# Ledger of designs, part 7: designed miniproteins, single chains

Each design is a single chain, and the fold is of that chain. pLDDT is the mean over its residues in the fold that is shown.

## One batch from the design tools (miniprotein)

Design m212
Fold by ESMFold2-Fast:
Structure m212 (fold): chain A 90 residues (1-90)
Amino acid sequence: MDKERKERALKAGAEALLTQARGLGERVDRLEADPSASKEELERVARQARQLAHQANLMAKEASPEAQKIAEEAARLAEETARRAEELAR
């Protein structure tokens, strides 16, 4: 019971992180297309994406194989989003 409950919670958490990573990526796409986008907004998104990547990597270490794959994808997308935002903020 406890193990199955933990596995479901980890999978749900990983899926939530993946959704957040995709949302941050869409935000960066909009900021990249906006010539009035502020450097501060880009730096804020970069920090949020870096934090999300860290959380996803921690979850991947504890997760079942399915949740681990989702968490690793979330981390990868968040790291890519952070790099894009950091480059645009320059």
Scores: mean pLDDT 83

Design m213
Fold by ESMFold2-Fast:
Structure m213 (fold): chain A 97 residues (1-97)
Amino acid sequence: LKLTPEQRERDVKEAREGAIGNAKLAAEHADDPTKAANYFTAAGLQITAIDILGGPEEAAKTYREAADVLRKLAEETGSPVAREMAERFERIADELA
Protein backbone atom coordinates (compact mmCIF):
# COMPACT_ATOMS: atom_id res chain seq x y z
CA LEU A 1 0.00 0.00 0.00
CA LYS A 2 1.35 3.44 -1.03
CA LEU A 3 1.33 5.49 2.18
CA THR A 4 3.98 7.60 3.89
CA PRO A 5 5.37 6.19 7.18
CA GLU A 6 3.52 8.93 9.11
CA GLN A 7 0.21 8.17 7.37
CA ARG A 8 0.71 4.42 7.92
CA GLU A 9 1.30 4.89 11.67
CA ARG A 10 -1.78 7.09 11.91
CA ASP A 11 -3.92 4.64 9.92
CA VAL A 12 -2.76 1.70 12.09
CA LYS A 13 -3.60 3.60 15.30
CA GLU A 14 -7.01 4.67 13.95
CA ALA A 15 -7.80 1.14 12.72
CA ARG A 16 -6.84 -0.28 16.15
CA GLU A 17 -9.18 2.15 17.92
CA GLY A 18 -11.96 1.35 15.44
CA ALA A 19 -11.43 -2.40 15.79
CA ILE A 20 -11.68 -2.24 19.59
CA GLY A 21 -14.80 -0.07 19.31
CA ASN A 22 -16.47 -2.46 16.86
CA ALA A 23 -15.58 -5.47 19.06
CA LYS A 24 -17.24 -3.72 22.02
CA LEU A 25 -20.35 -3.01 19.90
CA ALA A 26 -20.47 -6.65 18.72
CA ALA A 27 -20.55 -7.84 22.36
CA GLU A 28 -23.11 -5.16 23.36
CA HIS A 29 -25.39 -6.37 20.52
CA ALA A 30 -24.77 -10.09 21.13
CA ASP A 31 -28.55 -10.61 21.53
CA ASP A 32 -28.98 -9.44 17.89
CA PRO A 33 -27.05 -11.98 15.77
CA THR A 34 -27.07 -9.77 12.63
CA LYS A 35 -25.77 -6.65 14.40
CA ALA A 36 -23.24 -8.68 16.40
CA ALA A 37 -21.95 -10.38 13.23
CA ASN A 38 -21.71 -7.04 11.37
CA TYR A 39 -19.71 -5.34 14.14
CA PHE A 40 -17.49 -8.41 14.60
CA THR A 41 -16.81 -8.50 10.84
CA ALA A 42 -16.00 -4.76 10.83
CA ALA A 43 -13.51 -5.29 13.69
CA GLY A 44 -11.88 -8.20 11.84
CA LEU A 45 -11.56 -6.18 8.62
CA GLN A 46 -9.89 -3.32 10.51
CA ILE A 47 -7.39 -5.74 12.07
CA THR A 48 -6.72 -7.22 8.60
CA ALA A 49 -5.84 -3.66 7.50
CA ILE A 50 -3.45 -3.42 10.48
CA ASP A 51 -1.78 -6.68 9.36
CA ILE A 52 -1.26 -5.23 5.86
CA LEU A 53 -0.05 -1.82 7.12
CA GLY A 54 1.76 -2.67 10.38
CA GLY A 55 2.49 -6.39 10.11
CA PRO A 56 1.31 -9.55 11.88
CA GLU A 57 2.66 -8.59 15.33
CA GLU A 58 0.58 -5.37 15.39
CA ALA A 59 -2.45 -7.32 14.12
CA ALA A 60 -1.96 -10.03 16.79
CA LYS A 61 -1.73 -7.36 19.51
CA THR A 62 -5.00 -5.79 18.32
CA TYR A 63 -6.75 -9.20 18.11
CA ARG A 64 -5.72 -9.83 21.75
CA GLU A 65 -6.97 -6.39 22.86
CA ALA A 66 -10.29 -6.97 21.04
CA ALA A 67 -10.57 -10.49 22.52
CA ASP A 68 -10.04 -9.06 26.03
CA VAL A 69 -12.88 -6.56 25.50
CA LEU A 70 -15.18 -9.30 24.16
CA ARG A 71 -14.27 -11.69 27.03
CA LYS A 72 -14.95 -9.06 29.68
CA LEU A 73 -18.36 -8.25 28.18
CA ALA A 74 -19.15 -11.98 27.80
CA GLU A 75 -18.44 -12.44 31.52
CA GLU A 76 -20.61 -9.42 32.42
CA THR A 77 -23.54 -10.45 30.16
CA GLY A 78 -23.23 -14.26 30.10
CA SER A 79 -23.38 -14.15 26.28
CA PRO A 80 -22.06 -17.32 24.56
CA VAL A 81 -21.84 -15.33 21.29
CA ALA A 82 -19.48 -12.75 22.83
CA ARG A 83 -17.39 -15.58 24.35
CA GLU A 84 -17.08 -17.34 20.97
CA MET A 85 -16.03 -14.06 19.34
CA ALA A 86 -13.34 -13.55 22.01
CA GLU A 87 -12.03 -17.12 21.55
CA ARG A 88 -11.95 -16.71 17.75
CA PHE A 89 -9.90 -13.49 17.88
CA GLU A 90 -7.57 -15.04 20.50
CA ARG A 91 -6.93 -18.07 18.25
CA ILE A 92 -6.09 -15.81 15.28
CA ALA A 93 -3.72 -13.75 17.47
CA ASP A 94 -1.93 -16.93 18.61
CA GLU A 95 -1.53 -18.10 14.99
CA LEU A 96 -0.05 -14.73 13.94
CA ALA A 97 2.29 -14.60 16.95
Scores: mean pLDDT 82

Design m214
Fold by ESMFold2-Fast:
Structure m214 (fold): chain A 73 residues (1-73)
Amino acid sequence: MEEEAKAFADGLYETAVRELERLVKDPELIEKGRQEVKKIADEAYEKMKAGKPLAEVRRDFYRKVDELLEKLK
């Protein structure tokens, strides 16, 4: 279960970072964005370990990432 939670969170992080690097061109904003995405992914991992449903964790993750990406455009 913990290994699956880690793999899921890592997948979310990798997907979000690829979108960040595609949409944002400022190196400082990309670095800030990566740090924020890592925090959001770490929160997703902790929520999964606490027994939150994957669908709920995924929705919360994408909502936060979408908000971050809009601020960095």
Scores: mean pLDDT 81

Design m215
Fold by ESMFold2-Fast:
Structure m215 (fold): chain A 65 residues (1-65)
Amino acid sequence: MVSREAAMQILAIGFAWEAGAKSIKLEDGVVTIELEEDTPENRRKAEELKEQLKSIGAEEVIVKW
């Protein structure tokens, strides 16, 4: 059995790496993801990541470049 926080952390890291994220931070339900470059493709990935992370219980998702 894993806590909601642990499960969210594992899934969030997986989603972020699959999207090519440079870094990820998880603090008190807030997920902050950094992508390498501001491109139309990365903006699409950011939007998908935001939806995916909210669906698994993230309170807030911040994506930066």
Scores: mean pLDDT 74

Design m216
Fold by ESMFold2-Fast:
Structure m216 (fold): chain A 99 residues (1-99)
Amino acid sequence: STLAEKVFQSALDLAPYDFNYYTKTRPPSTSDDALQAHAIRVSNEAIANLLLALGYPKTVAAAANELLVDYLEKNFDTSDPDVATEIEKSRNLAEEYAK
């Protein structure tokens, strides 16, 4: 597996802990799917940022965000505007890190 795949897998493993935190501060009308998507993205971003701080190339962060976009599009309701927002944020991060 690539380093980007390890970042993304670590984000999936940590997301349930972040999800529990976000359910306590849930915005009105936000779905469980949207909060789960948010938790995975935030965990993925945090791990990617840690690797960037340690001197790893931005291409790892770009690839990890591309894996996240693919995962969210396949596993979440993309008609939910809050889920779509998390996908857009991940896509934008992938594009920015690929520059």
Scores: mean pLDDT 83

Design m217
Fold by ESMFold2-Fast:
Structure m217 (fold): chain A 99 residues (1-99)
Amino acid sequence: KKKEVEQKSANLTTALGLQAVAASIAPTEEERQNAVDGAIALADEVVKYTEELVKLGDRKSAEENVRILERARDIIRQAGLDTTPLEAAVEKARKAVEE
């Protein structure tokens, strides 16, 4: 169970990073919005896995997830895009790590 959660979490955080970068370099508004929507969906899943990692005692991986969510938010912000859903995801993940 723990290894499966860790692997799924790692896959989701990698995908989130790729979507955040895609949003920042997208040549059209449609592609940019699609990448942002993808990043938001992945961020919500990362939050759920962060909560499960804390429950399983893997605080180190949970803290890493928070850092990756913060980086995705910062990439989207630097691109001049709305970060509100990503900020909410960061807050939820931080609360999960705080116990």
Scores: mean pLDDT 84

Design m218
Fold by ESMFold2-Fast:
Structure m218 (fold): chain A 72 residues (1-72)
Amino acid sequence: ARELAEEVVSLDPLVGAGGVAEGGNRNGLSGSGTAASDLILQGKRDEAIDIIAGMGGSGARAALREALRGSK
């Protein structure tokens, strides 16, 4: 559990993909990532990518897609 807590803290930098990490964008990216992950698992990757594309464009979309894939 302690090791997992340290790894979860590493997810904090992923939330700062918008270039402004010092402000509390933590929950916004997390929520959209969860919804996108569910769609990816259902095979609706196009819809999932469209959701995260609105968050920060192509870069954020690709990064989130890879993160959710690797986490599964």
Scores: mean pLDDT 51

Design m219
Fold by ESMFold2-Fast:
Structure m219 (fold): chain A 102 residues (1-102)
Amino acid sequence: SRQEEVRKIILLEATLAAAEIGLYVALRNKDVELAKKLAQRLKKTLQEMLPDLPPEAQEIALEVIARIDEFIKKGTMEAVKELLDKLSEAIGKLDELAKKTA
């Protein structure tokens, strides 16, 4: 149902928002290893959610996973900022998608 799709989109948005808070803590502490652990945890959660997401939300989740992989490869504080920017973008897209789907 549309209500079930909206719930899944909102849960994904909430998941990304929680990860964003954790990554801001890592950024404030200049702790790239904490950021990597949080990003790896987020990737696992997104991979577990992925099969149950509507197609447009799957696309957004896959873009976030790709940016997590790029951050892990780079391992820099600048890459943490790039990942945070992508999370903010993804949250905005999911908010619009939830409103459009409802």
Scores: mean pLDDT 89

Design m220
Fold by ESMFold2-Fast:
Structure m220 (fold): chain A 86 residues (1-86)
Amino acid sequence: AAPGPVQVVTAETDLPLDEAIERYKAAFAAAGGTVELVDRFTVNGQEVAILKVTLGGRTLYVAIVQGGSPEALEAARKRAEEAAAK
């Protein structure tokens, strides 16, 4: 595995944010992982969720953005990186 503390992934969705969160939870649970919702906020009317995923002894943070504005994507990445630093 590549050296590094924690992985951060940004994902865009056209789904309602609650539906996207449930789909990610179901997908990771099916893979034997656990998912925690660690943050939820809005940027310019676009909803963002930060998920903490533990899978196979690894931790990753998934920032989900409803829609895909550059401002919302940057805010999502920043929040996920802040969560990963703890």
Scores: mean pLDDT 78

Design m221
Fold by ESMFold2-Fast:
Structure m221 (fold): chain A 72 residues (1-72)
Amino acid sequence: MPIDQEEVDEALAYMAYGALKASPDKPLETVEEAQLLIRVYDFIIKHSKDPEIVEEARREKAKAEEALAALS
């Protein structure tokens, strides 16, 4: 039994959020890109304890879901 899994997941959520904030803004061009982005933001929403990060992740996830629907 490893580890405080919640602490690990929170750290991973922070790293994922930081990576996304460092990435250039570009439109999603493929279904695979949209699906990946949705999964990453969902992970951030579930494991982040920062309400501002969670709120931003929810907004960005909604945009990615909208983009996925348009790419069908």
Scores: mean pLDDT 76

Design m222
Fold by ESMFold2-Fast:
Structure m222 (fold): chain A 67 residues (1-67)
Amino acid sequence: DEMVESMIKVIVQTVADKNPGKLSDADKEQIFAETLAEYKKHGASIPAEDLPRWLYDVAVAVAAKLL
């Protein structure tokens, strides 16, 4: 759980770094919260090897709604 939250924080920062000046701190918090919520719904069905890419894809999809 804590490891997944740390992974999502790194992913959110990576998405922000690819979109300089376009995401507020509130937007970053929303991307984190929605990605974590999606993980809590579906994460148990995702193979551990696929989890980092799946979390990245979810975070990118959430960010796209805010951009």
Scores: mean pLDDT 84

Design m223
Fold by ESMFold2-Fast:
Structure m223 (fold): chain A 68 residues (1-68)
Amino acid sequence: GAREEAIERAREEGARRAGEAARQGDSKLTHQIVEELARRLRELGASEEEIEEARRYAQDAGVRAILE
């Protein structure tokens, strides 16, 4: 549904932005992006588990960007 699509879109966008910030060496911006993602998901009514998974997904994207 629309909620699930919004959550998935937010996850993908957050991961992309986190990866970009991490590649630039901006740990503060990377952290800010992950926190902004968590807040957006909370506003969309995502469960705590969904928010936790999205945080890990965005953090993993940042780690992958640094390791590439």
Scores: mean pLDDT 78

Design m224
Fold by ESMFold2-Fast:
Structure m224 (fold): chain A 63 residues (1-63)
Amino acid sequence: MDKILEEFRKKVEEIVREGRERGVSPDDVQRRLVELADSYRPYGGGVYHRVMSIAGKALRDLL
């Protein structure tokens, strides 16, 4: 689990960083983060809930 969550965090950081550098709206960043989190659904509900929490916190830090 930890390796999967660490890889997810790195991808989230890249999406947020790219959004800031390109001046992308928070709504567009949110859409990309939700799409990324949805790709982790096959790992199970526990992983999915955790990746959604990570993505949500990153988005709040952006806002």
Scores: mean pLDDT 78

Design m225
Fold by ESMFold2-Fast:
Structure m225 (fold): chain A 83 residues (1-83)
Amino acid sequence: MRREKAQKLIDERGIGNTTTEQIAEELGISRSTAGRLYADLVEEESARADAQARATISDPFDLDVALSMSAIRRSVARIERRN
């Protein structure tokens, strides 16, 4: 249930515009718990995006770009998790 609320916040505000503090405040959880939840959701989104890219993108260059964007999102989430 808390995970669904966090996902809804990310969907409504955008992954780059949603902070660990906003998730913690909205769900009434600690910043550490919110950071872990945010990191897990970004990892799932990245894994899904990677799978979609591999299924859809035939060009190796476009695939590399998509995978690089996923890696950047994971790096940001890991920084948030350390808060």
Scores: mean pLDDT 69

Design m226
Fold by ESMFold2-Fast:
Structure m226 (fold): chain A 86 residues (1-86)
Amino acid sequence: MLSIEEAEKIIDEMDAVYKRLKEAAAKIGDEEARKKVLEVDIMLGMNRIILGIAKLTNEDLSDKEAQRLKENLEKAKKALKELEAK
């Protein structure tokens, strides 16, 4: 179970990763970098929808939703690491 406050922290971390990813991608300028930015943007949007629903229902995130949120953050971190390695 994940609280709304903990979910907000995960999304804030993912937003910070996304900003760094955009900066790295802009420096690289290739199609692979552009696709990684788009993929992370979509995942961040999905996480924001999950959080939005939790806030509307005023309930903690289910284990399934919490896992999805964390997996999307880890995928974003991996994408950033791959771009910064180039």
Scores: mean pLDDT 86

Design m227
Fold by ESMFold2-Fast:
Structure m227 (fold): chain A 63 residues (1-63)
Amino acid sequence: MEEELDALARAIQEASARSMKEGKTPVEVLEEAARVADSFGTELGHRVAKVLRRQAEELRAAA
């Protein structure tokens, strides 16, 4: 679980850094991070992806 969390966190951090470098919006950054989390194919990854998608939707509504 610890190693899964570290791998997932690293992948999300790398994806977020790439998206920000490409000039994507915060919503797009969260959506890319969710996609990466889902790509792990684990229950933890799916749960993290669900949280990130919810945050993206809340951010879109707040603008």
Scores: mean pLDDT 80

Design m228
Fold by ESMFold2-Fast:
Structure m228 (fold): chain A 79 residues (1-79)
Amino acid sequence: TVKITAPDGKVVEVKIEKSESGLEAVNKIVKAVLAVSEDVTRAVGLALRLIGWILDNPNASPEEAAKKAQEEAEELAKE
């Protein structure tokens, strides 16, 4: 289970298997954030950033995807 703080400060917990790809992790994180976020604009912004990143980094691990999601969410929270 990975814990991500969305741009609006809401915390989501995502169940990611160790055998899953970074793409699957991005998919699960994006779905979880979009489902709970009240700040739809920043949530969509996070989704687009993560989709762009995983397309450039197709071999990323779930751990790398979770770290990138948290970094991008923190950046969007400042905007």
Scores: mean pLDDT 82

Design m229
Fold by ESMFold2-Fast:
Structure m229 (fold): chain A 87 residues (1-87)
Amino acid sequence: MEAARARARRIAREVAEEEARKLEPEYGPEAARRVAEEAERLGLGLSDWFIRLNERQGLPPPSDELLRAAARFGAGAAELDVRVEAA
């Protein structure tokens, strides 16, 4: 599962950076940075939950698709928080 955790970290960072780039023109660099930090944190938490679940169930490590879905969920949650603050 160590390789799965490394993949999760890479994917979460990539997704967080993509979301920050999308939000920076609208909300500014500070809000974009906060979203990136929270998106990575939330995405990694969800990815770790799936990795632990699969490990406990004797299943193979999560796919890149599942880890990317977890990262995107984290990004969406972080973006919602900053949009609510901006409203």
Scores: mean pLDDT 80

Design m230
Fold by ESMFold2-Fast:
Formats: structure tokens, sequence, C-alpha cells
Structure m230 (fold): chain A 65 residues (1-65)
């Protein structure tokens, strides 16, 4: 479900952020669509789940950077 994927990403957001830092040139400036595309490609998650999880990671990345 969307909720389960978001919860998993939230729980492991530091590890997910490290992966985004390897795959995206400017992760702190990445759009939600760019983050969602990476999450969808790596996990096979639906677009809805990937977009919801992308919001969690975008917030985390902007706070960390």
Amino acid sequence: SVEEFVERVRRHRAEAAEVLELLLPDPGRASLQEIADVLSQLSGASREAALAAARVLAEYLRRRL
C-alpha cells in the first residue's frame, strides 16, 4: 500500500537519502518528480506511493543540506 511504502521510506530515510545522493547530481535541489522517478525505478513502487515517499525524502534532504 501507499502507507506501507511511505512508512518504510520514513523509517529508512537516511539510507534512502544516501542512495539519492549517489544517483542525483543535486539531491537537495531535486524536484518531487525526480525523487519519485528514482524511487519507482529502484523499488517498483506505484507512482502514487513514490510521490508520497518523495515528499518525506525531499524534506529530509533539505533539512540535512
Scores: mean pLDDT 80

Design m231
Fold by ESMFold2-Fast:
Structure m231 (fold): chain A 66 residues (1-66)
Amino acid sequence: GPLWDLTALEDVTLEGDPPLRLERGTSLAVDGEAISVGSDGTLTFRLAGTGQVLRVPASAVEVRPA
């Protein structure tokens, strides 16, 4: 899918197996076709390249087209 950037707005743990810790201001390449927000405010996304699915509070991150 198209590349998007996910940027941490605060120090946050991306929930997955394994979990991934991001420091504020760091960015990850994500698959823009695999981004969804649940009714509870949880953002679910897929890392570009690895295909790993991760979850994070949508309020803790910013996602933009790369």
Scores: mean pLDDT 84

Design m232
Fold by ESMFold2-Fast:
Structure m232 (fold): chain A 102 residues (1-102)
Amino acid sequence: SEIKKKIINIVKALTDYLIRVAREAGAPDELIAELRKLGDDFIKEINKAKTPEEIYKAIDRFREEVRRLAEKLSPEAREQVLAAVDTAYNIIKKLIEEEKKK
């Protein structure tokens, strides 16, 4: 699916950005490993998804897990991480809604 490829590329870029922000904030290697695993698990869920609703559930799970991990970061790093996730969420949502119109 072309849409799944676009979403996966967004998730990869998002995960790399989140890891960079966390590293710059002094996050321990264990937290970096958890962020990478969340990105990988999200990609697996997108690949398994058969409906747009399943993709939305995968996004919501990823957002909640990132929010949980972000509580371990400084307030500034937390805001950067959560803003990036919300931006990516809105882009992915628009991509899915545009595919529904085709």
Scores: mean pLDDT 86

Design m233
Fold by ESMFold2-Fast:
Structure m233 (fold): chain A 100 residues (1-100)
Amino acid sequence: MEEKVDEELEKIAKETEEKVKETPDPKERARILKEALEKIRELLEKNGLLTPAQRRAYELALATAELIEQGKPEEEIKIESRARAEGIPVEVMRERLEKA
């Protein structure tokens, strides 16, 4: 079950990353990310492969796409998306990233 699914997931991830890099419009980037994320989520769920780790990765990426769609700066997106995915306050995440 996993061989074809694993290959398709890797392909979607790589294609999405390249498309995002090549896309200057933040809203178009958000749309590309959301489409890829939904496709990945459906594929994993359909095959019983949606683990807690994959769900967390999906939530982080979805939060990132939503913040891009709202027109937030990249640095703010980095902090807020991680804070949402970890379920901690933005202030705590900002402090962690500043010290790193």
Scores: mean pLDDT 74

Design m234
Fold by ESMFold2-Fast:
Structure m234 (fold): chain A 93 residues (1-93)
Amino acid sequence: MTVVEKLLELDKLLEKHSDALAAGDEEALEELKEKLREIIETEPDELVRAFARIALLVLEGSWNNKQAEYKPEIEALRAEIEEEARRVAEEIE
């Protein structure tokens, strides 16, 4: 699996997170957390692992409503994840 394919899977997890958060579905949020942890533990690519780790921190922060735990660096990395997701969509075409 390529880095591009791995980023696409991460993007899908972020979409599922948005849906689960909107629905207040704690079970779905726990499933997403487990998938992100698996990526962090098994992923050899440092960039994909870093993005998965930031996604996990965002997921936990959103669920616990701990806005004070967000750092400028985390917000910047979230923006990079969104840009990579858009770029992946363009390259697939």
Scores: mean pLDDT 67

Design m235
Fold by ESMFold2-Fast:
Structure m235 (fold): chain A 91 residues (1-91)
Amino acid sequence: EPLPPEEELEREIEELEKAGVLTRLVAEVLRRAALERLDDRALARLALEADPENPELRRLAAQLLTHAEYPDAPTEEKRRRWEERFAELQA
């Protein structure tokens, strides 16, 4: 059963918050944007704007951009694709 896009984004935000990467305030801003039904690219932009030098927010942006481009891809393929995107964002 495919997760709704909103649940998928919420899960990734929660995972980063639990890892101690996102502060509660940043996580709340991203959840609020998701509730407003912004597309994955808009959410990625907000993540990068929150802290452009934070590598974990760049990772989140890479994941969101990958979900926008490859919504039907399996989780492992998405992981490989967002790893490539993350490397591009680090360059």
Scores: mean pLDDT 65

Design m236
Fold by ESMFold2-Fast:
Structure m236 (fold): chain A 110 residues (1-110)
Amino acid sequence: SDIEEYIEKIRKLLEEYGKKIKEAIEKKDYLTAGELLLELRIEIYEILKEFGKKYNVPEEEVEEVYEKVDEILGEAWEKIKTLSPEEAKKKLEEALEEIGKVVEEFLKKA
């Protein structure tokens, strides 16, 4: 289904950015990790906007889901900066899993 295509698109995006951000964390390149987290936010927002437009979801509901994504990534980033690379990668994985669940639940409601 079209909804399943959007779910798969989000899952692949989270996997690709998760890999790149973990590589930056491993190198202790927190500048690149922060930039990649910003790019991930933008990519998720664009996908949510496209979905909302296609399925006539109110803009307010799209913004609400994006705000949850932004909060999850922001909270994870503040902790990642203070953790060892191993703990930081685990914290990132937990945040990306939570985002996947939040976005999938939103997409399934349409």
Scores: mean pLDDT 88

Design m237
Fold by ESMFold2-Fast:
Structure m237 (fold): chain A 86 residues (1-86)
Amino acid sequence: SVEQLVAALKAGDEGMARVIARLAPKESLLPIVEAAAQHPDPGKRRAALVEAARTGDPEILEFLRRLLQESTDPAVKAAAREALAV
């Protein structure tokens, strides 16, 4: 389920990237992307956001734009900027 995927992503599960890639055309990624933006590891956060942006989902792209405009954390802003460059 989406809830289980979000929980695993928050826990830092490295297998999550594989699951996201497999579900990208069949499942809403927005809750997963929101969880990724809160991930404590900046490298994993950046990788997950870039992967999500590559889906071209308008809801995900709008979320990334909001992170870039509204976040006060420079690392989160950098991750959103890199993701939107895709």
Scores: mean pLDDT 66

Design m238
Fold by ESMFold2-Fast:
Formats: structure tokens, sequence, C-alpha cells
Structure m238 (fold): chain A 66 residues (1-66)
């Protein structure tokens, strides 16, 4: 889910990135800090700030083990 969200965001596919991001939030619901990072990425995507969204998603992937 995280990898899919990052790939979609890098491709500029906001709708696909948001769908993958919602799945990632559910998958990582036990990691509050990761969920907050993903929520920030969703806000960036919704605002059209793709560079910020990609940055936040890269941070989320680095934080997650897999």
Amino acid sequence: ALEEALKAAEAGDVERALRALKRAVLEHSNDQELVELLSAAAKALSAGDLERAVELLRQAMERARE
C-alpha cells in the first residue's frame, strides 16, 4: 500500500495515490506517528502539492519496516 501510494504520487495520479494511502492508513493503524505522516501526505495530495506528498510518503516508507 505505501509503495503503491508513493508510485502513484510520483506519477501525478492523485486519485490512485489517495486510494492507496487510505489502504496504508488501515494497514498501519497501530502506528500513530506513521498514520499522522500519511494524513499529512493526503492533505498535500488534496492541495495539489505533489512534491510535498512524495517527500512525506518517502518518510513514511523509511519509517515502516516493509
Scores: mean pLDDT 80

Design m239
Fold by ESMFold2-Fast:
Structure m239 (fold): chain A 64 residues (1-64)
Amino acid sequence: MKLTKEQVVAIARDLLKTGDLSEETVKLAEDPEKYDEAIKKISEVFSKLLTDAVDAAIARRQAA
């Protein structure tokens, strides 16, 4: 699976709207020389969001 640079920037902007990503990371995603660094930071945020979502789903199942 290959994400285009445009898709990565769009994802970074969406994460910025939720407060999960900083404006500095979005600017890194728009910089061709810093793109790989931006992908690493975005991947870390996605891993956290996925873990938080899984934990929330488990908690809901146990609380019900």
Scores: mean pLDDT 71

Design m240
Fold by ESMFold2-Fast:
Structure m240 (fold): chain A 63 residues (1-63)
Amino acid sequence: LPRELAERLEGKSIGEAVSIALEFAREHGLDEERTQQLMGAAAKYAKGEISKEELEERVESLL
């Protein structure tokens, strides 16, 4: 769920965050379009461009 993904992404590099998001998308059966959006959100979070709260909101909208 959104908080679970945010916890997995804490302290990760951009590449690690994208890989974790891809694995999470597979675990939750997301389609290719939603998977791409999730990977983008994870990358932005890893860069510090969005907050943990914004990440959780984006993940919730994709589930």
Scores: mean pLDDT 82

Design m241
Fold by ESMFold2-Fast:
Structure m241 (fold): chain A 80 residues (1-80)
Amino acid sequence: MSEVNKELEKIKERLKELIERVETEELSVLELIALELRVIGDRIEIEMLKKDPEVDPKLLEEVEKLADELLEKIRAKLKE
């Protein structure tokens, strides 16, 4: 596996853990804001990584989808 795809796999694992945390934990507004900022940072990293010609397109699509799902879940919680 190329280094760029290894980094995408790490981001994928991190995003999955954060999704589970948002779903299972009663997070405060401050904790939700902190997680939103973290996801924005991950999205910037994904944008940088997707410029690499060795990127796996399926892995990239999965990681982008997870980042969007997590951000949507955080924003839904913040509206409650």
Scores: mean pLDDT 84

Design m242
Fold by ESMFold2-Fast:
Structure m242 (fold): chain A 85 residues (1-85)
Amino acid sequence: MLVLPEDFSEDARLLTRALYLADEEQQKKLSEILDLNLFWYDGVRSGEISVETLTRLLQEKLDKLSPEEREEVVKKVLSIVPVEK
């Protein structure tokens, strides 16, 4: 079961869950939307990169966006990989 740290925002946790649920085709779309190298995704799937490290990277990316840009990115990700609340 995927456990996400409580110190990260709900949006960062949702994006991390979406990446874990994504199939190979969805992973490519998410990497483009999030500007995330597929190596990070593969490393998380293999256990080489921690869930905390990936979630921190996503949080840092979200913190650089305006509230409107952040909402748009989250909506785009959820349209590709539907994650339940």
Scores: mean pLDDT 72

Design m243
Fold by ESMFold2-Fast:
Structure m243 (fold): chain A 55 residues (1-55)
Amino acid sequence: RRRDFSDLSDEEIRAEFEALRDHVVADMRAQGAPESAIASYEATVAAEEARVIAE
């Protein structure tokens, strides 16, 4: 499914990134990823969310 974030509200963009983060983090934990890798992924998602919301 194509996701064009320019068509979404800031709240919807945050919800999409939160859902993606939660899904991927759960999968990473299920596969035994270290907490440092999870933290790095969470930081990356937060930075991308901020970039998309900023324009």
Scores: mean pLDDT 76

Design m244
Fold by ESMFold2-Fast:
Structure m244 (fold): chain A 73 residues (1-73)
Amino acid sequence: MTEVKEFEVTAQVTGRRYVVTVTITETEDGYEVKVELRLAGAKGSVVVYEGLFESKEEAEKAAEEAIRKVEQM
């Protein structure tokens, strides 16, 4: 199963708007997390976080922490 969530985040320090895409994919090895960041007006996206976790809850927590770090930019 693959879950995709998209958020718009405003960085607190720079005031820049980012589109954050979180993808959590269930695999035989666990839950893969990918967090991609796109700056408003920029071309393409950059992978800012990737991880593999044993549980969906750990994967979701890791994604939330990555998003929080973007907000602190």
Scores: mean pLDDT 77

Design m245
Fold by ESMFold2-Fast:
Structure m245 (fold): chain A 57 residues (1-57)
Amino acid sequence: SVVEITIKNAREFAELAGDEESMALVEQAEKKYEDGDIVEAVLLANEAFARAMKALF
């Protein structure tokens, strides 16, 4: 699904960045997705991605 791809991309960039906050946001996004909270999962994944991109560049 688009949500799973969004979370996966966020995780990959957070891992590449080595940023603890980005990784924590990815873990929160994954948990929200497992709990069925799709909106919060997407918001957290996007925040993690943005944070990771800032750490990388």
Scores: mean pLDDT 85

Design m246
Fold by ESMFold2-Fast:
Structure m246 (fold): chain A 87 residues (1-87)
Amino acid sequence: MNEELLEKLREALENGEFPSEYARRLGELFLQIPAEKLTEVAEEAMEAVRPLAEELKDHPDPQAAMEEIMEKVIEIVEKKREELKAK
């Protein structure tokens, strides 16, 4: 299950498609990241949320777990965007 969850997260990150306001926020962030860095940023965000996904594997509500993981993904992408803007 964890590998499936991480793969779905990577696909959602690369496509910017989530059925919520999170999709809009993530899409806006990706527009501010150079295209050549998008895949790298998405992969780093996925790796960084792996511990959180492991913590949430026992969560009885997959929807709530996904939203919490999504908030963490947005936080990581935002941090990467700021690091790229600093140089």
Scores: mean pLDDT 68

Design m247
Fold by ESMFold2-Fast:
Structure m247 (fold): chain A 83 residues (1-83)
Amino acid sequence: ADDEEIKKAALATAFVAGALLGVGNSSAYHGLDAAMNAGIALGIQEEVEKAFEKGYELGKEIAKQNPKETAALVAQQKAIELA
């Protein structure tokens, strides 16, 4: 029960961190570190890495469509919705 909730949180955190990094927000590294540590502990490292990569792809796409001033906020909101 608790392990499943932690796995979902780690995957969601990695995806959001990826999206933030994709728009150039370096604060994303704190979220990535937390998600990777949880993924290692729960044996889902590959899933966490894939979630981060998918988030990064989303962030890069958002950066193309949005001004730099709003891109990070848009990326965070969209990544949270999709996670």
Scores: mean pLDDT 80

